# Designs tried in a protein design run: designed miniproteins, single chains, continued (2). Part 75

Each design is a single chain, and the fold is of that chain. pLDDT is the mean over its residues in the fold that is shown.

## One batch from the design tools (miniprotein)

Design m6593
Fold by ESMFold2-Fast:
Structure m6593 (fold): chain A 93 residues (1-93)
Amino acid sequence: ADENRKLAIEYTKQAIEALQQGDVDKAIEYARKAYRAALDAAFEAMKNGDTETATLLFQAAEYTREAIRAAQQGDVDSAIEHLKQALEYAEKA
């Protein structure tokens, strides 16, 4: 289903915007929502036999997880870079 992928993209964009505005707590909240949506989208792709799409969405989830870790450590620049990678993979899916 396209809905969970669309949510992953939207929440990832919101997380990037929050980090750029200096709101780390809000960014982590959006990134957690993006992570969940990317995993749900990957699971649906797997159920439909779409292994290529699932792989891209699992990569998006992985980069989002790394962004959350970077943000929690105060590494805003790394968090933004990881979220941009997550966005690229979700958009390719």
Scores: mean pLDDT 89

Design m6594
Fold by ESMFold2-Fast:
Structure m6594 (fold): chain A 95 residues (1-95)
Amino acid sequence: SAAQEEAEKKGQEFIEEAQRLAEQGKADIRAAVEQGPEAAKEALVRTARDFQRLADKAREEMEKLGQQEIGNQTLRAIADLFNETVAFGQALLAA
């Protein structure tokens, strides 16, 4: 259906944006660690807010299209990329 094709396209676009947020977040956290643990925590918080905004937008767009399976897959991919970014930041803070 047209709605399924649109959901697949938007899902891919959301995943690509999540990948960009993960790469930017990791770069920001790494740079912030040079300034100290508090700066690194603030970078993690900003990254979390960016991912939350993306996830909220993706959820709304996918719900409008009625494509629950594609929507769930998209949200899971965003969550996985966020969790990897958080784990990266926690590892740097523990080092």
Scores: mean pLDDT 88

Design m6595
Fold by ESMFold2-Fast:
Structure m6595 (fold): chain A 74 residues (1-74)
Amino acid sequence: SMEDVIARLEELAARAREAGDEEFAAELEKLVQYLRSNPDTPMSLVLTLLQRLRERAPAEFRPELEALIAELRA
């Protein structure tokens, strides 16, 4: 669900900030704000945005984004 996606992204953003990846954390927070403001966003577009985010993600966070993407495709 969209709520699960948002919760997962918020958790990932908090971990990114704790790790010192402030730029990546800010990108995650921006996506969260967009999804909260646009709850009707198609899941296909959410997947596209997550895939683009994965490409720019620090290596340590890629497995979590891959897991989220896989869950949404199921």
Scores: mean pLDDT 85

Design m6596
Fold by ESMFold2-Fast:
Structure m6596 (fold): chain A 56 residues (1-56)
Amino acid sequence: DKGWELFKKGVDLVTKEKDFEGSIKLYRESIKLSPTDKELVDKSTKLIKEIETLLK
C-alpha cells in the first residue's frame, strides 16, 4: 500500500528528523493516495491534529 508507505515515512520524519511540517504534508498526501482506506485516513487525521496542537 503506497498510502501506508507514505504514512510510515511521515512517522520517520517526526521521530528521526523532527520535521513536523514535512510529516503533515506526507500524511495529507497518503490520505489523497488512499482516501477510501478508513484506518489510514483516521490515523493520519489524528496525527495531523496532534502535531498542529503541538505547533500552536
Scores: mean pLDDT 80

Design m6597
Fold by ESMFold2-Fast:
Structure m6597 (fold): chain A 100 residues (1-100)
Amino acid sequence: SKEERIKLLEETLKLLEELREKLEKGEISPAQAYKEVGEHLRKVYERDPETGEELEKLFKEAYLEGSELGEANGLSEREITIETLRRAIEKIKEKIKELE
């Protein structure tokens, strides 16, 4: 349902915001953040494959954009990961608005 899709997007948004804060505070590594995202996306896929596929595509787009910005500006792996999460958060917020 539309309500279930919005719920899964909101759960993903909450996770990404928590991981971004932990990365900014130095509490987790980039590798740990990506592991947590991958495990969450697998669970979303198990509950709703269509939403899982959409989130994987969106996260891949965010990663490519963040990596390109990072290469252009000499950002660290941590800074690139934070930028990737920030971009993914904004894309998910926009997707939620489109569904409402």
Scores: mean pLDDT 88

Design m6598
Fold by ESMFold2-Fast:
Structure m6598 (fold): chain A 59 residues (1-59)
Amino acid sequence: MKQLEEDSQRFRDELRARYDAEIAKVKAEIEKNPDNPLAKQRLKALELHRKYLDELGLG
């Protein structure tokens, strides 16, 4: 991700929006099926990717 050139807040916002939508979707699936390990793993992966964006420079 190139935050210092053309890619900045807009690119980050777009990525976070995508992860946020997927996170919400799998969270809803887990609430309906809490015994679904695949959904839990998918949520963990999505949150990790979004967390990287936050920890790296957003905070």
Scores: mean pLDDT 71

Design m6599
Fold by ESMFold2-Fast:
Order: structure tokens, then sequence, then C-alpha cells
Structure m6599 (fold): chain A 79 residues (1-79)
């Protein structure tokens, strides 16, 4: 189901986020590319799903929060 697919993607992204602080700069850059790939997959599911606008907005906010935190952590690793 779209809900199970979205939840799986978000859980995978959260696992990557948890591992980020222990990664080297090169590993962190690869992890960010994987995060962006996961984000594109999630966006495709959201666009093709018949979920309510409210539910789509909730998932989008969660996705944006994960990406923003990941970007912050990667900036700290690279500096």
Amino acid sequence: SPLEEIEKILDEMRRILEELPSLSADEAERAMREMLKKGREMAKILLSSDLSTEKKQEYLKEFEAILNEAGRVVHEILE
C-alpha cells in the first residue's frame, strides 16, 4: 500500500540520519545522495496516491524535517 511504502522510506531515511554523525565526509556525501533518491521515490508515491491532501502534507513535512536535519549534520561534518 502507499502508506506502507511511504512509512518504509521515512524509516530508511531516519536510519541514514542516525548514522550520519559517525560518517566521513565522503560517506556523508554518498548518504545525502541516497537520501535525495529516497525523497524522489516518496514524492512519486505521494503524487500518484489517492491520499487526502492533509495526509500528503503531513508526510511532506516529515520528509522536509528529515532532509533539513540531514543537511545540518552534513554541513557540520564538512566544516
Scores: mean pLDDT 83

Design m6600
Fold by ESMFold2-Fast:
Structure m6600 (fold): chain A 71 residues (1-71)
Amino acid sequence: MNDELREKYIELTIELGEKAAKVAEQLGDQDTADTFKGSIEFAKTSSLGSARALYDSLLTTYVVLQDQLNK
């Protein structure tokens, strides 16, 4: 059960990180895009708790980047 939930959060974190990296690249922020790519690699070996925390952090940043892109 916990391993399946961990895999789901890792998958969601990778998907969100890839979307956030693309938005950062569109905004010309390569440093932020590279940070998200690094976070994706770390997510692959994360515990459930770490994957959830990383997902929440990435979601917050993604919302900010999307707001900037829509201006």
Scores: mean pLDDT 79

Design m6601
Fold by ESMFold2-Fast:
Structure m6601 (fold): chain A 92 residues (1-92)
Amino acid sequence: MEEQIEAMKEMAEAFERRGEKGDPVSQKWAGDLYQSLGKNRKASDWYTKSGILYYQQGDLQSSRDSFQNSLKLDPTNKEAQDGLKKVDEKLK
């Protein structure tokens, strides 16, 4: 339904604006919504940003989950690859 797609796009844009202000939960929600819209590269980028902020906050589990979601959508995302390695080293 086109109306549902437009609503998801508007929500994604709202969570992008919130995420740019340093909210990793909003960055994750932007990733979830862009994934639902089929925009896998954009979703991967937002999951990567969420993973970085969770890592900086010491939430290693949420950071790991975000980087894994990023890599499932774009396995070539180097920032997500590097982030996941850093999280795994901390979880040893």
Scores: mean pLDDT 81

Design m6602
Fold by ESMFold2-Fast:
Structure m6602 (fold): chain A 90 residues (1-90)
Amino acid sequence: NLAEEIANMSLEEIGKLLSELFSKYANDHSEEVLEELEEFLKTLKEGIRNSPLSPEEKEQLISTIEWLLEQLERQRRGAELRREREREER
């Protein structure tokens, strides 16, 4: 249960997990890794809402996740445009 797992994580541990995922993305930029990051961030946000974390920790984490989701959405749009071009050239 990811929500339970998140509730027991420190902010440092969550940061390390995010760093590992971003490291994957930086290395290959595949749509699969991008989807993995997006799904993880959505699940993390949901888990935080249902966790026993303090209101301050929840606000900080959710704000950070929302900012990251905005960045990833911009990257995802770029990847989608590239896929459209490749399909059109078929």
Scores: mean pLDDT 69

Design m6603
Fold by ESMFold2-Fast:
Structure m6603 (fold): chain A 123 residues (1-123)
Amino acid sequence: DRASLAEIDALVERYTGRAIDLLKAGDYDGFRQTLVDLAREVADALGLSEEEKEELVRFARRLADLIIETGKANGWDNDVIEQAVEQARRAFLAVAHNILLNPDLSYETFRMLLEGALSAFRQ
């Protein structure tokens, strides 16, 4: 009843595509909300607890803010936006795949996994 790797990959691809279009349109609130909605759907698909889902949503908000600040710092160059969104996509996939392959992760290990993914995003 848990989502497959292919279902998680399809979720991330759909939301990432929408997110890049919103960023290019200057809809930063829509971009943040899209990453939050992705985090909620991934958490539900993985059968995460409400506490873990809250942490994944917090991760998504922090990741969205890092991408927006990267865009602002680089004058919203399309190549910079696309690179930042691709790194965010990879971060979400790394987290989701690790959770799917390790269903018995402790809350502390889960939290450390999210912090590791944020640290791997260029800042």
Scores: mean pLDDT 81

Design m6604
Fold by ESMFold2-Fast:
Structure m6604 (fold): chain A 65 residues (1-65)
Amino acid sequence: SLEELREQLRQQILERLQQLAKAAEAQGAQATVEQIGDDTFRLTVVHDGETKEETVSVDEALKAL
């Protein structure tokens, strides 16, 4: 069902962002993954005083299929 697909995508997005955060930290950056909405996640990376933010939503992931 669509609800099951949304839940799977939510879990996949979170896992992917956590993997990216760990990769960034391995390079000496500070990385944070946070849920900013029911279906929206943010990855924040700080390296050498520079901050980069990426936002990913389940709805945008569904549109990409």
Scores: mean pLDDT 83

Design m6605
Fold by ESMFold2-Fast:
Structure m6605 (fold): chain A 66 residues (1-66)
Amino acid sequence: DPAKEQALAEGEAYLAEVRARLASLTDPVIQKVAEREYAEVEELLAKLRASTDPAEAQRILDEIKR
């Protein structure tokens, strides 16, 4: 499924960007908030991997990018 593969690749790229931002943080309070955001994106990406519907995959990707 090309649409799902594309959405998964975009989601993984976004997760990598969030991880890179997290690594640059020095404020413990901001870092804790960013870690929670990262965990939420990981959960959504797991749902995207499990999805069999391209429309659902696109909705999950849109949620990840918000």
Scores: mean pLDDT 77

Design m6606
Fold by ESMFold2-Fast:
Structure m6606 (fold): chain A 65 residues (1-65)
Amino acid sequence: LADAYLAAGNTALANNDYAAASASFSKAIAIKPTAAAFNNLGLAKLQLDDFAAAKAYNDKANALA
């Protein structure tokens, strides 16, 4: 299930749909928090110009790695 949301988020990133990517990675994290999911969520937030959220998720990714 978490892998399905990670795949959906990666597809949304490839399509430059950063809002959909953010939603999918958030669902993946709710099921299984991983450094990869937090890094990709941070990237999606950075592309949405949400620098505070991007930093927070990058910090979470580093804590899990």
Scores: mean pLDDT 81

Design m6607
Fold by ESMFold2-Fast:
Structure m6607 (fold): chain A 74 residues (1-74)
Amino acid sequence: MEEEKQKLIEEAKQLEEEGKRKAKQGDNKEAAELYYEAAELLGKALGGDHPEVKRLTAEAAKLEGNDDMAAGIA
């Protein structure tokens, strides 16, 4: 399991870096998807409650927009 966990962590880091690149290019939807994939892999390796997983998920949510059209009416 240790080698599997290490590979998941490495893949998650690669996806995060790819996501950062996409975000800089304005491909926010693809960047968000890459951050979600990175968070999922990291969650499998470290647990979904890990601070890094929460950070990646928050980053992805920001790239997709914090709300849809429904959120904005009080």
Scores: mean pLDDT 76

Design m6608
Fold by ESMFold2-Fast:
Structure m6608 (fold): chain A 84 residues (1-84)
Amino acid sequence: SEDVKRFIKKAAELIEKAAEAVQNGDRETAEIYATLVYMMAAIAKRAGHDEIAELLERGADAVLSGDVETARQIAEELKKLAEK
């Protein structure tokens, strides 16, 4: 499951970058990263990783709603899953 761990870690990094873009008022960059995270959620769901998909969707939703705190919390949770 090394590929799954790498996938989760990349998704967490994208959510962190999106949260930083939101905090800096860069809505366009935040929307690009949120879109990539939604695409990753769809891939995870098709692969049977429903819990990962749900976390990714919640992370992207938090980014689009401007909820930087929730987005960062979800990114941290994803990183913890990737280290197992």
Scores: mean pLDDT 88

Design m6609
Fold by ESMFold2-Fast:
Structure m6609 (fold): chain A 81 residues (1-81)
Amino acid sequence: MEELLEELEKDRKTKLPKYLKSKDIEVRATALSWLYGNFQPEDLPHLMDVIENDKSETLREAAREFLEKLGTEEAKAALAA
């Protein structure tokens, strides 16, 4: 798990979408948790992909709750759609 976090910090553009689509739910959950503390506006499409398409209802709900806490105009628009 620590190795995954190091890769996300070094190459978020490539590693974040890869880990969020991992077959391993723990890898996806770890990537989502990292995103919570390291969120950038350009990450919004990846967060939305989790909310709409993740196989785990628990991860979809967690991603939605995180989006609600962001409170940006983009986040509010995404929640309304």
Scores: mean pLDDT 78

Design m6610
Fold by ESMFold2-Fast:
Structure m6610 (fold): chain A 69 residues (1-69)
Amino acid sequence: ELVPADSVEKAVEVLKSGKGVKFLSGALVAPGSPAQVIVDKLKAVGVEARAEHPEATIATGGTVNIYPA
């Protein structure tokens, strides 16, 4: 089961608990950016994670499935 997360802080908490997140990318990444950009942002705050489809492009207001590494 994926937990919705609308902030980096919420995603970090869920991922550190060993659960996956449905990350609401919103304004945190430019439209057309690959999902890997979310993973890179999480790594910058100390969380090892992986995207379900790291090369998939993120739509404006889209969601990304992110799992613990």
Scores: mean pLDDT 74

Design m6611
Fold by ESMFold2-Fast:
Structure m6611 (fold): chain A 94 residues (1-94)
Amino acid sequence: MSPKDVVINVIMADLRAIADEAEKRGLHEVAEIARETLRELLRARENNESVETIRKIYEEGMERMLEAVKDDPELAEKLRRTREILTEMLEKVE
């Protein structure tokens, strides 16, 4: 598995965890955005898209989730921290 594929798999695993946590908190909109972002990343991986494209999909998904989660400060803070870590991982692959 390439370093790019490893990072994409970590991002997808994180998005699945976010979707599950959002559902448990009753934040269905955040969960839906996480699942949509997952589907876009799966398609991008199948098409062997660039790391830049993967990062853009992930960042756009995170921005939408952060807007939707603004009333839950604990989950919002978790999303911000995870975004920082995973964006840094993607930069190291580029």
Scores: mean pLDDT 83

Design m6612
Fold by ESMFold2-Fast:
Structure m6612 (fold): chain A 80 residues (1-80)
Amino acid sequence: EAEEAIDKAQEALRAGDYRAAIEAGLEAVRAGRAALDAGEDPAKATGLVLAGIGLALTAALEAVKRGEISEEEARELLRK
């Protein structure tokens, strides 16, 4: 699930679908945190959380630069 969310985020980012990339990146963060809470591989789960954060931030910055979303909307989307 978390790995699939990372793949979705990367695909959306390549397609220029920044909103979908942000949502998928945040989905990876939520799935990675759930894996940590479940006692699954903590190194792998932490890596997925960090990757999800990085993808969501990258997508948010590109969306703001392109005028697709406002800085305020980006902050709202990135809130956990």
Scores: mean pLDDT 78

Design m6613
Fold by ESMFold2-Fast:
Structure m6613 (fold): chain A 104 residues (1-104)
Amino acid sequence: SLEEVRELMEKLKEKAYELFKDDPEMISLVEQLVQSVEDLLELIKNKASPIEIARQLAVVGVLAAGLLFEADLALKQGKISQEQYDELQRLLDDLMRKLVEEVS
């Protein structure tokens, strides 16, 4: 459901802004991920070709993986806790799962 995807994006934005408010590069990565998801949802809404939808889903996946990689570095630097990392990972996993369901 598109509503569940939007709810997960709002939760992800809130958590990321809470954790990384002093990290403009991380906030920029979150904003890029959110925009990429919105672009994917627009392609789905407009019934774009399966190839265009698959390419945009791949872009979202790369950005999500990049965000987790940067969050792991923040964890290793002591900037966030393990619990905060696990919550962010869970939100990203839930978001990716819901997006795959929407394109299937």
Scores: mean pLDDT 87

Design m6614
Fold by ESMFold2-Fast:
Structure m6614 (fold): chain A 79 residues (1-79)
Amino acid sequence: MEEASRLSVDAHAAYLRGDLATYKELKAKLDELLKTLSSDEAIQVVGLSMYFMAEYLDSGGDVDKARELALRRIEERVA
C-alpha cells in the first residue's frame, strides 16, 4: 500500500517533469504492486493520485509542492 502510493506519486511527478524514462520504470513497478493489492487498497492509491493532481493544479503547476503534500498524506496514514 504505502510503496504503491509512493510509486504512483513519483511516477506522475516524473511524467509532469517530462522524465519519461523514470515514469516508465516507476509505472512498471507500480503495475506489479497493484496486482498484489486488495480493491480497497487500490482505491486508496487512486485517491492519493487524485489528491496529488488536485494539489498540482491548485498550486498552478508546482510538482514539488504537490509531491511533498501527497507524501505527507502517506506518512500520516502509516504513523
Scores: mean pLDDT 79

Design m6615
Fold by ESMFold2-Fast:
Structure m6615 (fold): chain A 68 residues (1-68)
Amino acid sequence: MSEVELLEQEILALYLEILDSGDAAAEAQARAILTETSQQLKKAKTDEEKAQILRETKERLQAILDAV
């Protein structure tokens, strides 16, 4: 499994945990971050750039989950 694939799976797991929290504000914040990440990934040309974007996204989602 590539680092990109592993990070995508970890991000999905964090997003599902945020949804399970039932916190509508946390869900909205997570959705906004994922939308921003999708736009950044469209501009990324290498797997290294994608991995960096996904690592930052994971950190941001973890911070939301930790606050719920």
Scores: mean pLDDT 86

Design m6616
Fold by ESMFold2-Fast:
Structure m6616 (fold): chain A 74 residues (1-74)
Amino acid sequence: MPDAETVIGAGVAEVRRRLGTPVAQRVGEKMIEAYEKGGLEAAVKTGLEEAERYGGEETREAVGRAIAEASARS
């Protein structure tokens, strides 16, 4: 779904900007797995959890803001 791609893409882009491509690819993979099982809410939750694991609370907050902005645009 375009909206889900936009939201997941925004989260992955923020992870890439802060932590680089390998971490962003891993976060994206986990978000897609979660989306297949539980939809967009599960993907967002997983993306925030993975962002915090790799980059701490500051990265989680930044990814959360990027996702919220993308959701408002879609």
Scores: mean pLDDT 82

Design m6617
Fold by ESMFold2-Fast:
Structure m6617 (fold): chain A 103 residues (1-103)
Amino acid sequence: GDAQRLEIGILEGLALISYGVGKVVGDPAFAAEHILRQIDELEALLPSVDAADLPLVLAIGERFRAIMDDILAQDPDNDAARRARRRADDLIARTRALIATLG
């Protein structure tokens, strides 16, 4: 239905955005705020994600966390990066719990 089409579009967009963030990781403020927006979108999508696609959500969350760790290594006081890292941890934990419940 419409939800599945939106879901595919969002997941595909998030994959492309992950590539874009990787290219701009040298701008900590831009990268952190960009990832924070993608976490919000992914969290909103999460209740509608098919069980087969949950590992993709987990992988994206783990990639976002790794990027935030790299930013915080250069700028440990970056508030946007600290917020994005916490939100990525929460997303990873929720996604793992869903995988465990559905497996």
Scores: mean pLDDT 73

Design m6618
Fold by ESMFold2-Fast:
Structure m6618 (fold): chain A 61 residues (1-61)
Amino acid sequence: GDVTGDGTVDEADIAALRAAREGKIPLTPGMDITGDGKVDEKDELILAREMYGKLEIPEDL
C-alpha cells in the first residue's frame, strides 16, 4: 500500500487516499490497493492494517 509512491507507508498515505475518495485530489493507481478499479473504505482499511497491524498480519506492497 505505498499510496504516495515514495517507498514508504505512513499516515500521509492514508490522508492522501481519504482526500482522493472525497474528490479533493486526483486518484492515483497506488490508491487502488485491491486493484479492482475503485477506491473505497476497503482500501483505507487495508492500508491502515498494513501500517498499524503488521505484527500479526501479512503486509501488502
Scores: mean pLDDT 63

Design m6619
Fold by ESMFold2-Fast:
Structure m6619 (fold): chain A 75 residues (1-75)
Amino acid sequence: SAARDEAIKIIAEMIEQGKRSMSEILEEMRKRGASEDVIRAVHAIFQELMEKGLAEVKDGDVVLTEEGEKWIKER
């Protein structure tokens, strides 16, 4: 979907800025005025990454692993 493709591009941009947690990425996206479809796509992507072991729960937040960062950048 277009929303998924846009979400992946924005997550890749956030990784380059040192942001790896779902909460930090979502907060930055909301500040930039990202659409609800893109925000929902971010939640879906992080769920998929957790199921693949490419993201993990740390202190109640979901954080990308190094492998998760590579997965995003390759898409």
Scores: mean pLDDT 84

Design m6620
Fold by ESMFold2-Fast:
Structure m6620 (fold): chain A 69 residues (1-69)
Amino acid sequence: KYKEIEVKEARSQKEADEQALTILKTIIEEYEEKGFENSSVHEQFPEASEEDGEKFLKLLQKKVEELEK
């Protein structure tokens, strides 16, 4: 019910996880297709190196695997 905090948090977290999963998959796909320099990762973090981008991509891939469980 609406006053059950645990149910509300679980639902909000599921919706957030679904949105995050969609965004993360889009970023990963774009990075793999276009490479670092032409990806949204480089656009958001222009000071980051390609090596930092690869490390970030691996973290995103792990997060996707975690959310897909």
Scores: mean pLDDT 67

Design m6621
Fold by ESMFold2-Fast:
Structure m6621 (fold): chain A 80 residues (1-80)
Amino acid sequence: SVRRETLVLFLAISVKSGAYVLIRSNPDNEELNKKAQEIIDKTNEILNKFKSGKISVDEAEEQLLGLSDELTRLELEVLA
């Protein structure tokens, strides 16, 4: 549905935004910035596959939630 497609887009924007904030808050942490950039790149890949019809709304949502979990783990590493 249009509503679920919009939620996938918002989830992707949220994940990318969180990764960019992490990079900007930790500019000298090269390893963290590399991992956060990988999350951004994977999010773009998922969106491209979703837009091209290669993956379903359910698959896109599940993959983006997985990246959200990866982002949360990186945020917790910064706090440790």
Scores: mean pLDDT 87

Design m6622
Fold by ESMFold2-Fast:
Structure m6622 (fold): chain A 104 residues (1-104)
Amino acid sequence: MLSPEEILDAMIAAIKASKNPWRALELIGNALLWISHLSPEEQEKAKKRLIELIDELIKRFSDDPEFVEALKEVKEKIEAAKTGEELEKIGEELLAKVRAQAAA
């Protein structure tokens, strides 16, 4: 079985490989749901790595203001989250937003 760090590495690599902004957000939402079930110590490490990833994506997609605003909103929510339940809620809300965009 892969370690939590190896699973997170694979998730981050998949997000970075995504050329579709909304697919990247979907993968971030799924990662948040998975992280919500980790230990508090692993959640804090994963949270830090996701924030660094989001900062990289903001720089990479700087010419897409709608996507940049979505990334900034998610980053602020992740930074403010103190519990796994709060991370799960952020992930669920992000996936709902992605589904709404796909339906439009």
Scores: mean pLDDT 82

Design m6623
Fold by ESMFold2-Fast:
Structure m6623 (fold): chain A 107 residues (1-107)
Amino acid sequence: KKVLILYNPKDSESSTRAKELKSLLDAEGISADLRPVDTTAEFIQALKDAVKEGYDAVVFIGSNTMKDAGAAYSLFQASYEKFDFPKLLPSQGTPAEDAARIIKELA
C-alpha cells in the first residue's frame, strides 16, 4: 500500500505530525511519502500527482491557512471517481497513531 502525506511546511506542528505519521506507517509496512503543500494550487497539483503515481490514500496534515482544500478535493474526486481516487482522510486534530490505524484499515 502507498500513501501520500501532504503537510504545510510553514507549520512546525504539521511538519512534526507528518514525519511521525510516516514513521508509524513505515513500521507497519506501508510506503509513505511526504510532500509539502503551502497553497490550494499546490494541494490540487499534489492530488493530481497522487492519482497519476498510483497512491492508495492521501492524508492532509495542514493548517487554517489553506482555504477551500475540502471543496477542491470534492470537485477533484467527482472528476476522477472512475479511477478509484485516493481517499482524503481527516488529519486535523487526529493523533498520528489513530491516523495510521485508519490508513491501514482503508489501504
Scores: mean pLDDT 64

Design m6624
Fold by ESMFold2-Fast:
Structure m6624 (fold): chain A 66 residues (1-66)
Amino acid sequence: SEEDLQRALDALRAELLAAGLSEAQVEEIITLVEQGRFDEALALVRRHVGRNPVLESGIAELRRLL
């Protein structure tokens, strides 16, 4: 549902901020995810914070929902 998707996006925003990304970096990643550009979103996350299991899982969940 749109409500489940919004909740998952909000959770991903919170985890990206908690991992130390700036608001601008977070919005770039969220925009890529919303556009279905998951491989680019993962590459950008990994560039900033490496392989973070929470973020990898969050993006995988959004790929499943979208």
Scores: mean pLDDT 87

Design m6625
Fold by ESMFold2-Fast:
Structure m6625 (fold): chain A 75 residues (1-75)
Amino acid sequence: MVYGISSVEQAKALAETLPKGSKIVYGSDGSPSAWRSKRVLEEAGFELINAGASSKDAVEKKVKELGADAGVFLV
C-alpha cells in the first residue's frame, strides 16, 4: 500500500499505525513539507528507503520489488 502524505499530522497518524522498525519506501516532490513529514517518519523509528522516484506508481513498484511493509509519497 502507498500512502499519500501531505502534512506532518498525516505523517504522525501513519507513525501510530505501523510497528516500529517497519520498512517504508518513500518518494517525494522535493517540497519543504515533504522534508518535514519525512523527519516525522525517521523520528518514529522506521527504516526509510528512497525510491528515487517522483510518483506514487514508482513508489508502489519499489515496495513490491523490495518486499517493504509500506510506501509513502510525500508532498
Scores: mean pLDDT 80

Design m6626
Fold by ESMFold2-Fast:
Structure m6626 (fold): chain A 82 residues (1-82)
Amino acid sequence: AREAVRLLREAARYARRGDGVRASRLTRQAADLALQAGVIDDDLRQSLLGTADRLRTADPDTLRRIADGLERAAQQLEKRAA
């Protein structure tokens, strides 16, 4: 769970910098780890994978908005893991 939270925060930082490809990979890794840790269900995992797909092709304005969403998702996972 801690590793998934770390990866989502890292993904948010890369997205904010305009690196959607790196952010996408980190978001996918975080989703898989969070599912394995039992802190998310498959519906939430699918939502994160959809976000990862959008990150790969998003413009800079969209990347910044997705980064905010990834930071909120990380905060929610951190609360569930505590």
Scores: mean pLDDT 83

Design m6627
Fold by ESMFold2-Fast:
Structure m6627 (fold): chain A 87 residues (1-87)
Amino acid sequence: MVPELSEEQVEEAIKLLEEFLKNFVPKTPSEQALKDGLEYFLKKLKKASFEEKKKMVQELISFLEVVSRRYPEGSPVVKLYEKLKEI
């Protein structure tokens, strides 16, 4: 059974995603699409109910697990996933 996220864990996830997007400079069309998608996701996440936020954060972590496999260790995308999985 996956442990349920607290309000503090959800707020930390939002903060980590905001900090990533503020600092992430896309170098390829695929990275630009990733940035655009995550910015849209963040906008929806901020407007969601707490129950929806918990589900969305879990979906984000699952998405970034798959995406991070295509990036080298130490890349910004991998570092975001590593921080999010530890909340």
Scores: mean pLDDT 83

